Designed miniproteins, single chains, continued (5). Designs and how they scored, part 59

Each design is a single chain, and the fold is of that chain. pLDDT is the mean over its residues in the fold that is shown.

## One batch from the design tools (miniprotein)

Design m18168
Fold by ESMFold2-Fast:
Structure m18168 (fold): chain A 80 residues (1-80)
Amino acid sequence: SEIEKKIKELSKKAAEAVLAGDYETAGRYFLEIGDLYEEKGDYVNAIQAYRLAADYFRKAGDTEGSEQAEKKAEELIKKK
């Protein structure tokens, strides 16, 4: 599946960003991974990816990015 392949590729890029200490870039990759899981209907993994995005945005000092990612996770929890 195209979505699964893209998630794998983004996961590798996210890991590279984390290793480089580029937490803002890692947050953006996990946000996109969450969006792809949501599109696939895999809400459990989407929530986890959004939570990881929020954590990395927080490490980067990006409070707005962290809040937006947390809101995405919260909305999926409410719809479940």
Scores: mean pLDDT 89

Design m18169
Fold by ESMFold2-Fast:
Structure m18169 (fold): chain A 69 residues (1-69)
Amino acid sequence: SRRAEVQKAVFELVNYILEKGEELGLSPSETAAIIQEAVAKIQEALDAGKSVEEAKKIGLELIDELLAK
């Protein structure tokens, strides 16, 4: 189902943020802020009619941008 695919995509991206945040030495609050932004961006993409795959790609691109700051 789309709901299960969305949950899986969100879970995978949250785990990616946690792993990269630890590697980069980010604080728990910095990591939480990136998670919040990424989840919001994914929801925005889905609400705009994007596929789960497209929303996941958009979320990942945002995560990489935020981690580079």
Scores: mean pLDDT 84

Design m18170
Fold by ESMFold2-Fast:
Structure m18170 (fold): chain A 63 residues (1-63)
Amino acid sequence: SDLQQRIDQAVQRNNDLLLTHTDDIVARIQADRDKLKAAGDDVLAENQDDGIKWVQTVSEKLK
């Protein structure tokens, strides 16, 4: 096996773990936001949307 391939695979695995973590956080915030919106808490739901955008921005920079 090529040493470069092993390095690339390790980088890919680490990237996948980081993305999985940020995706989990986004999913949890989205679920909370949908619950707040259904309850009529528009202001709190909007705050959750801002949180989602922030996490997605950080995730994109980590790629």
Scores: mean pLDDT 74

Design m18171
Fold by ESMFold2-Fast:
Structure m18171 (fold): chain A 78 residues (1-78)
Amino acid sequence: HMEVKEKETLSDEEIEALQKKIFDNLRKVAEEEGLPEALAFIDELEKNASKSITDLIAQTLLAVGALVEALLRKRREE
């Protein structure tokens, strides 16, 4: 039983809820900008994300990086 998460101020359920909100927002940006590859990558990251705050930060940075790269590639092709 993993009961002592007090030092992090966030429970595993709260981390999972934050993860969902972050990935939902990133998914909406990918949809609005027409970036299907970024959308697929975000979905894969969300599916494989753990309930750790460190992993949430790492996955969020990876998803943001993928969105930025896709946006830059799209702008380059214009």
Scores: mean pLDDT 71

Design m18172
Fold by ESMFold2-Fast:
Structure m18172 (fold): chain A 100 residues (1-100)
Amino acid sequence: ELEKLLKELKENPEKIVELLKEIAKLLGLPESVVEGLEDLSAVEALLVFLARAAVYLKASEEILEEIEELKVMYFNNEPEEKILNKGVEIIKKLAEESKK
């Protein structure tokens, strides 16, 4: 279930690439959305994943704005925990929107 993977992502960010691969599979995304993420920090991997996923799923303007806000949080040196928590909420919205 998506919710279990998202909880694991918040609790074990060192496993982020593995978890994002499973999330991509659940959302019907191609393997390309997770290519090269293993060389990035957890937050950077999440940001790249969200940008790629949003394009592939043709996310709403609202979701695109939330991803831009998440990037601003990253550039402003907000705590990693806050950024990961916000990213998890964006993934939930992407999953909900992709089913409509």
Scores: mean pLDDT 83

Design m18173
Fold by ESMFold2-Fast:
Structure m18173 (fold): chain A 78 residues (1-78)
Amino acid sequence: KKKEEEIKKKIEELWKAVRDLSTAVFDGDVDAARAALERIEKTAKELKELSDNPEIVKFAEGVVAAARRLLADAEAKA
């Protein structure tokens, strides 16, 4: 149960970082967007270390890939 709670907490942290990234990109704050991507990558790595579930691993990797693309688009406009 503790491991399941840790996984849920990491998923919540990951979604919060994604929201922060989206907000920073919308505001045109490239520095804040880069900081949010670093948090997404770190949280996704920690989530993959906590879970061997392929669905969770795929989810974490998908979020990182989408976040990197969003930041690249924001940097191209900056």
Scores: mean pLDDT 82

Design m18174
Fold by ESMFold2-Fast:
Structure m18174 (fold): chain A 73 residues (1-73)
Amino acid sequence: SAVSLQVGALIRVIGAELDGNSEEAIRTLEETVKELVERGAVEEAKELLETVIKHSKDERVREKARELLEEVE
């Protein structure tokens, strides 16, 4: 489900961040947002991005989330 994708991606993004792997966090975020948008789950994609912007401690991940959020608006 879209909610399952959203929650799973959030866990993976935070996990990659804790491992110091910004590239993996960004890749997971990009792939999940694309999948959610293709499914028509635009609100779930926005919620994922807003959660990452608010709670991520990695500036590269936050900046990518802001870029993706502008693309889904």
Scores: mean pLDDT 85

Design m18175
Fold by ESMFold2-Fast:
Structure m18175 (fold): chain A 61 residues (1-61)
Amino acid sequence: EEEERRKKLLETYKKALEFAGYPDEVIELRLKAFEARIDGNTEEAKKYRDEALKVLEELAK
């Protein structure tokens, strides 16, 4: 089942983002973008990616 593979992939990606030092809010948005990308939802993936970047920029100020 794809669900098991998807869960493992998301957990691996989350750990990579945590190791890179991203804030929890950015990690959540990047995970949503990654899920949307896996599902072939390009517009939704872009939306979450743009939101993650915006949150990261605000936190950096």
Scores: mean pLDDT 80

Design m18176
Fold by ESMFold2-Fast:
Structure m18176 (fold): chain A 73 residues (1-73)
Amino acid sequence: EVEELKKKGEEAYKKGQEALNKADYETAIKEFQKAVEYYEKALKLSKDEEEKKELKERIKEAQGNIDLARLLA
């Protein structure tokens, strides 16, 4: 379950990066928001401190990319 949510978050993050590379800022924002939602769900279910640390960093990276996309839009 946690692993599935992490993979879904990673796929959304990748789609966000691809949209950023194409200057499709609207799609980039939506995909990075999906990544944050999946990582936050994984974080709530995780009982592993190392995994929680990794998820928090991934959320931070996705949020930074949302801010960047909004700035460039």
Scores: mean pLDDT 87

Design m18177
Fold by ESMFold2-Fast:
Structure m18177 (fold): chain A 66 residues (1-66)
Amino acid sequence: SDEELAERIERLFLEYHLGLISREELIARLKELVPKASEEEIEEAVRLFEQGRGKEAVELLLRAAR
């Protein structure tokens, strides 16, 4: 479901924010979690998160998953 996918995306962003995973690991795991997303969409979502726009980052990836 979108809710379960959002929770998994948010967890990956939190792990990245806490320094538990690298940016490269985050991108790799997001690609596995949202295989329909392009590399450009994943990079944009990570950039949005890095700008403090985490809700927009999650929503972008949820739209890409459809």
Scores: mean pLDDT 89

Design m18178
Fold by ESMFold2-Fast:
Formats: C-alpha cells, structure tokens, sequence
Structure m18178 (fold): chain A 74 residues (1-74)
C-alpha cells in the first residue's frame, strides 16, 4: 500500500546518496590520475563513473515515478 511505497522511495533515496558519494570519490581519483598522466587508470575510472551516473539516472527516474504514484494515492 501507501506505506510500502513510501518505504521503497526512502530506500531508493538512501541508494542514490550512496552512489552520489561513490561518484564523488571516483571523480577525485580521476583528477589525481589525470595529474599523474595515468591514461589507463583515467579510462577505467571514466568508464566506472559513466556506469554509476547511468545507474543514478535510473534510480532518480524510479524515485520520480514512485513519488508520482504516491501523489495519485494521497
């Protein structure tokens, strides 16, 4: 019901925060790798960041869809 939907939204919000923090850490590592001229590590980090940003976009989309469903039920 409504309570289960609210709980699912909260769980997605927590996951979004975790991924945002992980992306921030990876971006810091990416800047360090760029300064060192480590092209292999740069490419690996850019790929990992892109994957996580894609996942973040999906989770934000799911949250928005669930919030819309919750508003329709309230």
Amino acid sequence: GIEELKKEIEEIEERIKEIEEEIEELKEKLEEAKKKGDEKTVKELEKEIQILEGLLGLLRGMKAWLEKKLEELE
Scores: mean pLDDT 87

Design m18179
Fold by ESMFold2-Fast:
Structure m18179 (fold): chain A 99 residues (1-99)
Amino acid sequence: RPFEPLSPEEVAAMLAALDRAYERIRQAAKEGKVSQEDADEAMRLLERARENVAKGTYIDASVALLTLVVGAVTSPNPVVRDILREAAGEVSAALDRAE
């Protein structure tokens, strides 16, 4: 099961959730709600999660989910934590449907 391929629709849904989170981080930085340093770190984390989801397997998407959960707990900025937590919830929901 961990190496089972995700459908293109499931991958697209998870990538869309990550792309929304990325744009929210970028917008928050533009509005001065998040420092450029915290935004850059969150965007790097989202890019790593996106790369894992793009591999198209359940195990790689699970690694992406873990990356988002760690970021949601460890990020110093509460706006970043909230955005990453929401993205983690969307990816988790998509994975639950894939089981």
Scores: mean pLDDT 85

Design m18180
Fold by ESMFold2-Fast:
Structure m18180 (fold): chain A 58 residues (1-58)
Amino acid sequence: DENKKELEKLIEEYAKKLSEITGQDYDKVLKGAKEAASKFESVEKAVEHLKGLLKEME
């Protein structure tokens, strides 16, 4: 379940960066990121989307 582990890492990285940028509570941002990721058609699509977002934030 390599893709699920990668997705979890990307969600955590994204939530951490977004929390730092916005000053919002990490736990709240993490919950929102997990909910948003769960709405994708597949784990692979969610991974691709989060990689794109993280790249834009760098």
Scores: mean pLDDT 79

Design m18181
Fold by ESMFold2-Fast:
Parts: sequence; C-alpha cells; structure tokens
Structure m18181 (fold): chain A 57 residues (1-57)
Amino acid sequence: SSRKEAEETIKKAKELIEKDPSEEALGEAMRLLSEAARKLTPEEAERLMKVMEEIES
C-alpha cells in the first residue's frame, strides 16, 4: 500500500518535470519525492535520492 502510493507519487513527480521544465515544477516535484521517501524503507529511499540527483542534472 504505502510503497504503491510512493511509486505513484514518484511517477507524478517525473511527469510534472517532463511536462513543465520550470524551476517551480522542479521544486514541486522534489517536494513530492521527499514525501514519497517518508513512506519507503531506507534502501528504497536511497534509490529515490539517486533519482532526485538525476533530476537536478
């Protein structure tokens, strides 16, 4: 349940950035990813942080 919710949130964050490459959209996506990390295990949260670093690139 929590993992599926986190995965859906991550997908929405990626779609938001792909659709709108503005700094505002990036900030909102990073916020969503941070909230998703709270619902994940430590190992899954590390993978999410790696995705966040790729988005910053």
Scores: mean pLDDT 73

Design m18182
Fold by ESMFold2-Fast:
Structure m18182 (fold): chain A 88 residues (1-88)
Amino acid sequence: AAEEVRELAEKAAEAAEAGDTKEAVEYAEKALEKALEAGAISEEEAEQLKEEVREAGRLVEAGELSPEELARGLRRLGEMLVKRIEAK
């Protein structure tokens, strides 16, 4: 569970750094689904975090957030999710 979330979050960050913002958001959403399946977050938290990730993607497309800032945010999200899974 933790390893799958870690891999998906890293793929999301790599896609963001490559400028593949849509792919970055899709990998981040998959990481959130795996974290939900592992019991690390609630359904409400998963929906909120998905919307935050989607909004960050929109800001990158609008030029209001850099791809590097999105990538950092996605790595931080992945670290948080992995720590929650490992603590359970």
Scores: mean pLDDT 84

Design m18183
Fold by ESMFold2-Fast:
Structure m18183 (fold): chain A 71 residues (1-71)
Amino acid sequence: LEARQAAVRHLREAIEAIKNGDYDKAIEHLRKAREAVPELQELLDKAIEAVKNGDYEKAIEYIREALRKLG
């Protein structure tokens, strides 16, 4: 339960960081979310790769998908 809540917080903070142009902070939050919910590792790795490639809309889509899977 606590790990899931931590992941949700980090995913929301990652979206906000992307919107603010703070891409390093977004990647940091995505890595922390991945550590909290290893079952979503592949999806969150895709989000990190999208941020690194400058595909910010796709990164946000992957993060929103992760949030949907967490409920």
Scores: mean pLDDT 86

Design m18184
Fold by ESMFold2-Fast:
Structure m18184 (fold): chain A 72 residues (1-72)
Amino acid sequence: LVEEGNKLMIEGEEYFEKGDNEKAIELYEKAKKLYEEAGNKAGELYAQSLLYKAKGDFEKAKELHKKAFEIS
């Protein structure tokens, strides 16, 4: 579950770098759900951070990333 979530995060980052924000968002949402199912709160927050980054909300992304780091 966590390993699958990590794989989806990496794939999402690859699509984001290619400019495919819709695909990146889809992959980050799937990763978030897998982390939620695994009880990995840090992973959930990292996935949410990348989701907001892909949507262009950099301030929210930074807040969520900091929270994920603080609880891991």
Scores: mean pLDDT 81

Design m18185
Fold by ESMFold2-Fast:
Structure m18185 (fold): chain A 62 residues (1-62)
Amino acid sequence: NEEVIRELAERLGVSERAVRGALEALRISDTAAKVAVHELAEASGLSEEEVRRLLEEALRRM
């Protein structure tokens, strides 16, 4: 689990804390998920669709 978070943080160029918060947001509510995906997309330069896909893949590996 920690390894998945570290790998994703490195790939997105963000902190492990940011990745962990986004993964938790995806489990809590649609509103929280939308906010987290938008913030990571802006920070990483990736599209919101790509960020959401990567977060969902990470959750499946955990």
Scores: mean pLDDT 82

Design m18186
Fold by ESMFold2-Fast:
Structure m18186 (fold): chain A 55 residues (1-55)
Amino acid sequence: VEELYQKGLEYEKQGKLEEAIKYLEEAGRIARKNGESSEIVKKAEDRLVRLLATS
C-alpha cells in the first residue's frame, strides 16, 4: 500500500498525472480492502483532489 502511494507521488513529480492517479487510486483501494489505515486512504484522496483541480 505505502509502496503504491509512493509510486503515485513519484509519477506526480515526473508530471505523469495519469500514472500518478492510477497508483493513488490503487493505494486507496488496497488500503480499504485490508483495513490497514484510513490515513493512507485520506492521503491518496487528498492527492487525487489536488491533481484533478489542476486547471
Scores: mean pLDDT 73

Design m18187
Fold by ESMFold2-Fast:
Structure m18187 (fold): chain A 61 residues (1-61)
Amino acid sequence: SLLDTLPPEAAKKLQEAIEAFKNGDLERARKLFVELLTEIEGADPETAERGAKQLLERFAR
């Protein structure tokens, strides 16, 4: 799975982001996804914010 291919720290952050989303804390979920994208993909802040929004939209489907 995707979680099996991520570094432990990134996998934990992804799990925390998903948990925040499930609890309705969309702001925290977004911040965690931005951090994840920055750490793994080296994304700039604008690209990370866009990616985080896309991930949240996918989970809301």
Scores: mean pLDDT 75

Design m18188
Fold by ESMFold2-Fast:
Structure m18188 (fold): chain A 85 residues (1-85)
Amino acid sequence: SASLAQLGAELGRAGQAVIKLAPELTPLVQEALLAFDRFRQTGREDDIKRLAETLEEILKAARELGLPQSLIDRIEAVIAKVKAL
């Protein structure tokens, strides 16, 4: 759907911003992108749960590393959209 494509694009952009500022988070960002791709293929609740859990780990790490509040807000918005699926 168009809404899923838009969510994927925003997840990709937020992930790229995280990697640029905190390259050490690259494995977590890649895990989140893979979980989103799996959810797009399967529609399974387990895949969306894994995506949400991985994004919460990225959010925690972003806060601990002191990443910009604007990026933290963007990650929180993506998590809210994922949890609404």
Scores: mean pLDDT 86

Design m18189
Fold by ESMFold2-Fast:
Structure m18189 (fold): chain A 100 residues (1-100)
Amino acid sequence: MYEEIREYLDILEASEQEKENFLAELRRAEELIRAASADGKLELPEVGARLAEAAAAGDEEAAEEIKRQLSQAAAERLRREIEEAKEELRRLAEEKLREK
């Protein structure tokens, strides 16, 4: 939760500005994941390029399948990045506590 993240940042002696920036980025990423989940897609430049390739081949069914798979993969990638960031903060906070 946001309170746990604030506690980790406090242990790491992060400035108030650094805490606000991190929480803003985290909220933005969570909103992006939510939007992708709600409409079943997430648009990225890579998705557009691959869809254009499928459309040029005249395979509209393949284009829709690629779109679905890439949207899911993008959402999962964002979830992983958020979880990795939380784990890294926790690890750094634990090391700081051990140092006194």
Scores: mean pLDDT 61

Design m18190
Fold by ESMFold2-Fast:
Structure m18190 (fold): chain A 77 residues (1-77)
Amino acid sequence: MEYVKKAEELEKEGKYEEAAKYYEKAGKEAEKKGDIETAIEYYEKAAEMYAKLGKPFSEAGIEAGILALKKAVEKVL
């Protein structure tokens, strides 16, 4: 646990690629717990870190979009 804390520390150090990896881990853990809103938040943070590196497309950004759609469908069902 505490992947978010490690990611925030790495972000402060300017280590965006490493921070993105820890945000992805935090997102996966939140997803496993059924906390979809929190998972989306962490995947979006990971995508933001990759964007700072000049990598506008990332698996984390795609996953955040997929989870947002799943959450919207569940509210309609």
Scores: mean pLDDT 72

Design m18191
Fold by ESMFold2-Fast:
Structure m18191 (fold): chain A 84 residues (1-84)
Amino acid sequence: DAAALSPEAQAALAEGLAEIRPLYERTLAAARAASDEARAAAEEAARPYAEEGEKALSTGTVEGVREAMEYLRKAMEAALAVLE
């Protein structure tokens, strides 16, 4: 969780989240407009990236946060490819 990270890792997380926010908002909007079937397919497509991102983030390191942000981007891109 963000509150458990070092100040350096928290700064990296805040920066990464700011950069990825437009893609995240687009992905959420697409998911809200989608059918249950399309949402389930998008979750399946995103799952391997989301799991790798969680593992990277659990390290609590700056490098782990950067890696997690990259996987989060890939997860959202995979989901969006199904939803759009």
Scores: mean pLDDT 81

Design m18192
Fold by ESMFold2-Fast:
Structure m18192 (fold): chain A 79 residues (1-79)
Amino acid sequence: SSIVEEVRKLNEQARRLAQQGRADPERAVELLEQGARLAEEAAKLARSGDLDETAYELGESLYLAGQNQAEAEAKRAAA
């Protein structure tokens, strides 16, 4: 479905932002927080659709949101 495709695109964008954050120490926290927010949006979109189709992508979205947020918090603490 179009919802599953959109969730996958948002998850891919969240992964890309995390990768960019890891490569750019000055912008790491900003980019990781943006990735976390995008993954949260993906999770909301997945929940609005048919869970029989979106459950796997929802799991990925929740994982990405948590991982990006935790990594951003760790980098703030280390600064």
Scores: mean pLDDT 86

Design m18193
Fold by ESMFold2-Fast:
Structure m18193 (fold): chain A 56 residues (1-56)
Amino acid sequence: AVREVREETVVEASPEEQGERLLAALRAAIAAGDVLEAEYDAATGALRLTRVTAVE
C-alpha cells in the first residue's frame, strides 16, 4: 500500500485544547478509514497531527 498524506495540522495550544483536537482528529480519521499519526514536540509544546490515507 502507498501512503498519502491527506492532512497535516500543528496545534500550538493548551494541553486541554490539544487533547480535544487529538480526539476530534482521531474520530474523523476512524470515520474516513484513515490512519492518524500524532507527534508531541516537548521542546516547543506543539502537537502535530498527520492524517494518512492508504492507497494501492
Scores: mean pLDDT 76

Design m18194
Fold by ESMFold2-Fast:
Structure m18194 (fold): chain A 61 residues (1-61)
Amino acid sequence: MEEKIREIAEEAAKRLAELGTMEYDRAQDIVKEIAKEKGVELSEEEIRQAVIMALQLLLQQ
């Protein structure tokens, strides 16, 4: 499970970087889109974790 969340977070960070945004709401939408593309169902907690990871990855780029 943690591996899938990390993969989704990494993809979300890439898309956020391309869009030039760090807004939580936008990151949340992107995480949900990637999860659907990968056929993964995430709980609200897992979505929140993926968003936080994606934003942290953006800060480290």
Scores: mean pLDDT 80

Design m18196
Fold by ESMFold2-Fast:
Structure m18196 (fold): chain A 59 residues (1-59)
Amino acid sequence: SEATELALEALREAGVPEELLEEARRLIEAGRSVEATRLLVERAGEAFVEGMRRALEAA
């Protein structure tokens, strides 16, 4: 979805590693969005929070 692509772009700009973004995208495409969010929170921490803040401000 467009919202997913925009969120992943914001997370990439905030410094989340590409390998982690690709894993999250794969989980979302499989309908596992809750697991994708948990993965990003646990492994990206501050970068995830910053990325989501930027995405909300850009919307």
Scores: mean pLDDT 78

Design m18197
Fold by ESMFold2-Fast:
Structure m18197 (fold): chain A 59 residues (1-59)
Amino acid sequence: RIKEIAELMAEEAEELGVPKEIIEKIREAKTPEELGDVLSELPEDKREKIVRRTRERLE
């Protein structure tokens, strides 16, 4: 479940030009807390878009 969400978020981050280092951290996240910590390294605008697009894909 969390792995699926992390992978979708990594794909959306890649589309937005997020650095490979951060994309890899997103993929390695094993808990919602870890995922949130990695996303907090991003600018607010990019974080919001990643979360929003991922939710759309999970509907």
Scores: mean pLDDT 79

Design m18198
Fold by ESMFold2-Fast:
Structure m18198 (fold): chain A 94 residues (1-94)
Amino acid sequence: SAADRQREYLTLVGIMVQELEEILEEFKKKNAPEEVIKEVEERLRYLREVLERAQAGEAISDAELAEAIERYNEALRLYAELNGKPPIEVRVLK
């Protein structure tokens, strides 16, 4: 049902927000460059806005979910770089 789909979207966005909050704390603890911290904060802000609207009863669209997932994945790439891992694009292309 549409209600079941919205519940799944809300759960997924909630999990992504929690994970990015933990990642942001690790960036701060490791004294990552301020520009990188701001990039993670901007991605987290979008996901929080989507989560807050959904908790207020607004439907999460497929486009909003796709954007949230993309921003989440971008933050994960930055996190991989912080841990001395090559970016996923470098591993795929080289």
Scores: mean pLDDT 79

Design m18199
Fold by ESMFold2-Fast:
Structure m18199 (fold): chain A 100 residues (1-100)
Amino acid sequence: SLEKAAKKAVEGYLNAETELDREIYLALMEIVFGVAIANGDYESAAKALKAAIEILEQNKADPEVLARFYEGLAIAYEKMGKTEEADKYRQKAEELRKQA
């Protein structure tokens, strides 16, 4: 399950002891979500991104990291033709970047 993989990767990111390990977990998650979107698996990508965002928000993760995940969610919703939801998530990413 992409959602289970995303939750495990986010947990690894949050528990990473080095900046390099954090960057590796982020890069792997971005690749996994990018591949899912490229393969047309938009619903699964959106569900997994939402699960990752919930965990990151609960743990007060870096606003820039949250912004990247909201951008991914916006792309998934745009690909599904859900433009209003996509715009909402893009706006959320912009607001988070203003906090970073």
Scores: mean pLDDT 85

Design m18200
Fold by ESMFold2-Fast:
Structure m18200 (fold): chain A 66 residues (1-66)
Amino acid sequence: MTVEEKLAKLTPEERAVALLIATGLSDEQIADVLGISVSTVNRLKERIKEILGLESDEEIRALVAA
């Protein structure tokens, strides 16, 4: 299963958050860039972890950056 195939399972919002996490941005920076709340970023991160079978933000970053 490729990075592209995994990202295709995410919504456009979840994909945007995953890619911004991969660039090393904080939750606050991601919220600012996307024009959403930090609470929404945290909710999207939880959904990304559930869909991709990951436990941490660092695992999201490692997966997307690979």
Scores: mean pLDDT 79

Design m18201
Fold by ESMFold2-Fast:
Structure m18201 (fold): chain A 62 residues (1-62)
Amino acid sequence: MDERIRELLEREIELGVEMIKAAVDKLIAEKEGDEKKKKEFQERLDELSRESARVVEERRRL
């Protein structure tokens, strides 16, 4: 397998794990009624989602 493809795939998996962590943190903030933290974790999820899509597109083009 091309080393670049492997690195992108590993990055994609890593981003997926980070998104799960952010989603869990958001759920905890929702349960605590912390609207500010909830918004911060949602913004984090949106950023991670965009980066994940970019990495997938880069790997798809290789």
Scores: mean pLDDT 82

Design m18202
Fold by ESMFold2-Fast:
Structure m18202 (fold): chain A 60 residues (1-60)
Amino acid sequence: ERVTVERRVHLLERPTDEEAEAMGRAIARAAGLTRVLDIRWTVEATAEGYLVTITVTGER
């Protein structure tokens, strides 16, 4: 089954692309995805740091 999972993470420092991808892979594992098809993220500056929205598409 193809599913999409979105998570929002607040960070004090701006994440690197590698850190954001690693978070996406962790989200996929936690969501029980057996195969990851796509990982996307957006980074938004906030008063308290950064809001990272990670979207993972995969199969269960």
Scores: mean pLDDT 82

Design m18203
Fold by ESMFold2-Fast:
Structure m18203 (fold): chain A 61 residues (1-61)
Amino acid sequence: MDIEEDLEAAKKNGIELSKEQIEELKKFEETGEATPEVKKILEEIEKIMKEAKEKKLAEAA
């Protein structure tokens, strides 16, 4: 799973990630082992991305 794509998409949608969250995601990319903290960050990003997609579709309609 490419965290760089998730981070780029999150940044494009105005998601503010702390330095600590970015470091945890980088560690996950290097080790491939998802900690509970990393899973929470990914779930939060996915939720915000889903809301952003729905909002964009509503504006286009």
Scores: mean pLDDT 71

Design m18204
Fold by ESMFold2-Fast:
Structure m18204 (fold): chain A 96 residues (1-96)
Amino acid sequence: MKEEIEKLRKEANEYYIKASSYKLSAMSSEVEKEMSEKIYEKLAAKDPEKREEYEQKKKEKEEEAEKEKEEFLKEYKEYEEKAKELEKKAKELEEK
């Protein structure tokens, strides 16, 4: 029983580490979105003739970053739920 509890806790910790990694990736996608917005705004200011082109590219990059963030947050939630289930099993075994 003690070895089984230790194994479940180790697996739960591994899933929490994976969840944390995906959460950091989601945060990175948000930063990339902000940087892209600033870059295209500066480009539009320097070349007003291409403003519509830069606004379109900005929108495309914003949509891409938003999709990546949503995918990373989905993985984060999945791994967090798996970790919680393993912790629950370990607690149930410890109470015996």
Scores: mean pLDDT 84

Design m18205
Fold by ESMFold2-Fast:
Structure m18205 (fold): chain A 96 residues (1-96)
Amino acid sequence: MEIYLEVESKLALARMMVSVAKLTLENLKGKPMSDEEIEELREMLKRVEKLLEEAEKLLPLLDEESREEAKKEIEEIRKEVKEIEKEIEEREKEVE
């Protein structure tokens, strides 16, 4: 179904943005992060959450199996977002 492809596209974009955020944190490893760098990462995570919210709004239009798969993927992406937010908070505490 076309709606399934739209949901999958939104989740694929969210996954890509999460991967970019993780790569950015890894590249900044062992360096204090600037307020601008923290802001950019948080803006990226905010965009990920928006994509997930847009996907969730389309879930009622999917069949039950596709809906369950999409819900599981949304949960997995949200767990990764939470892990990234925790790492940002820990690094923010290292800046004096």
Scores: mean pLDDT 81

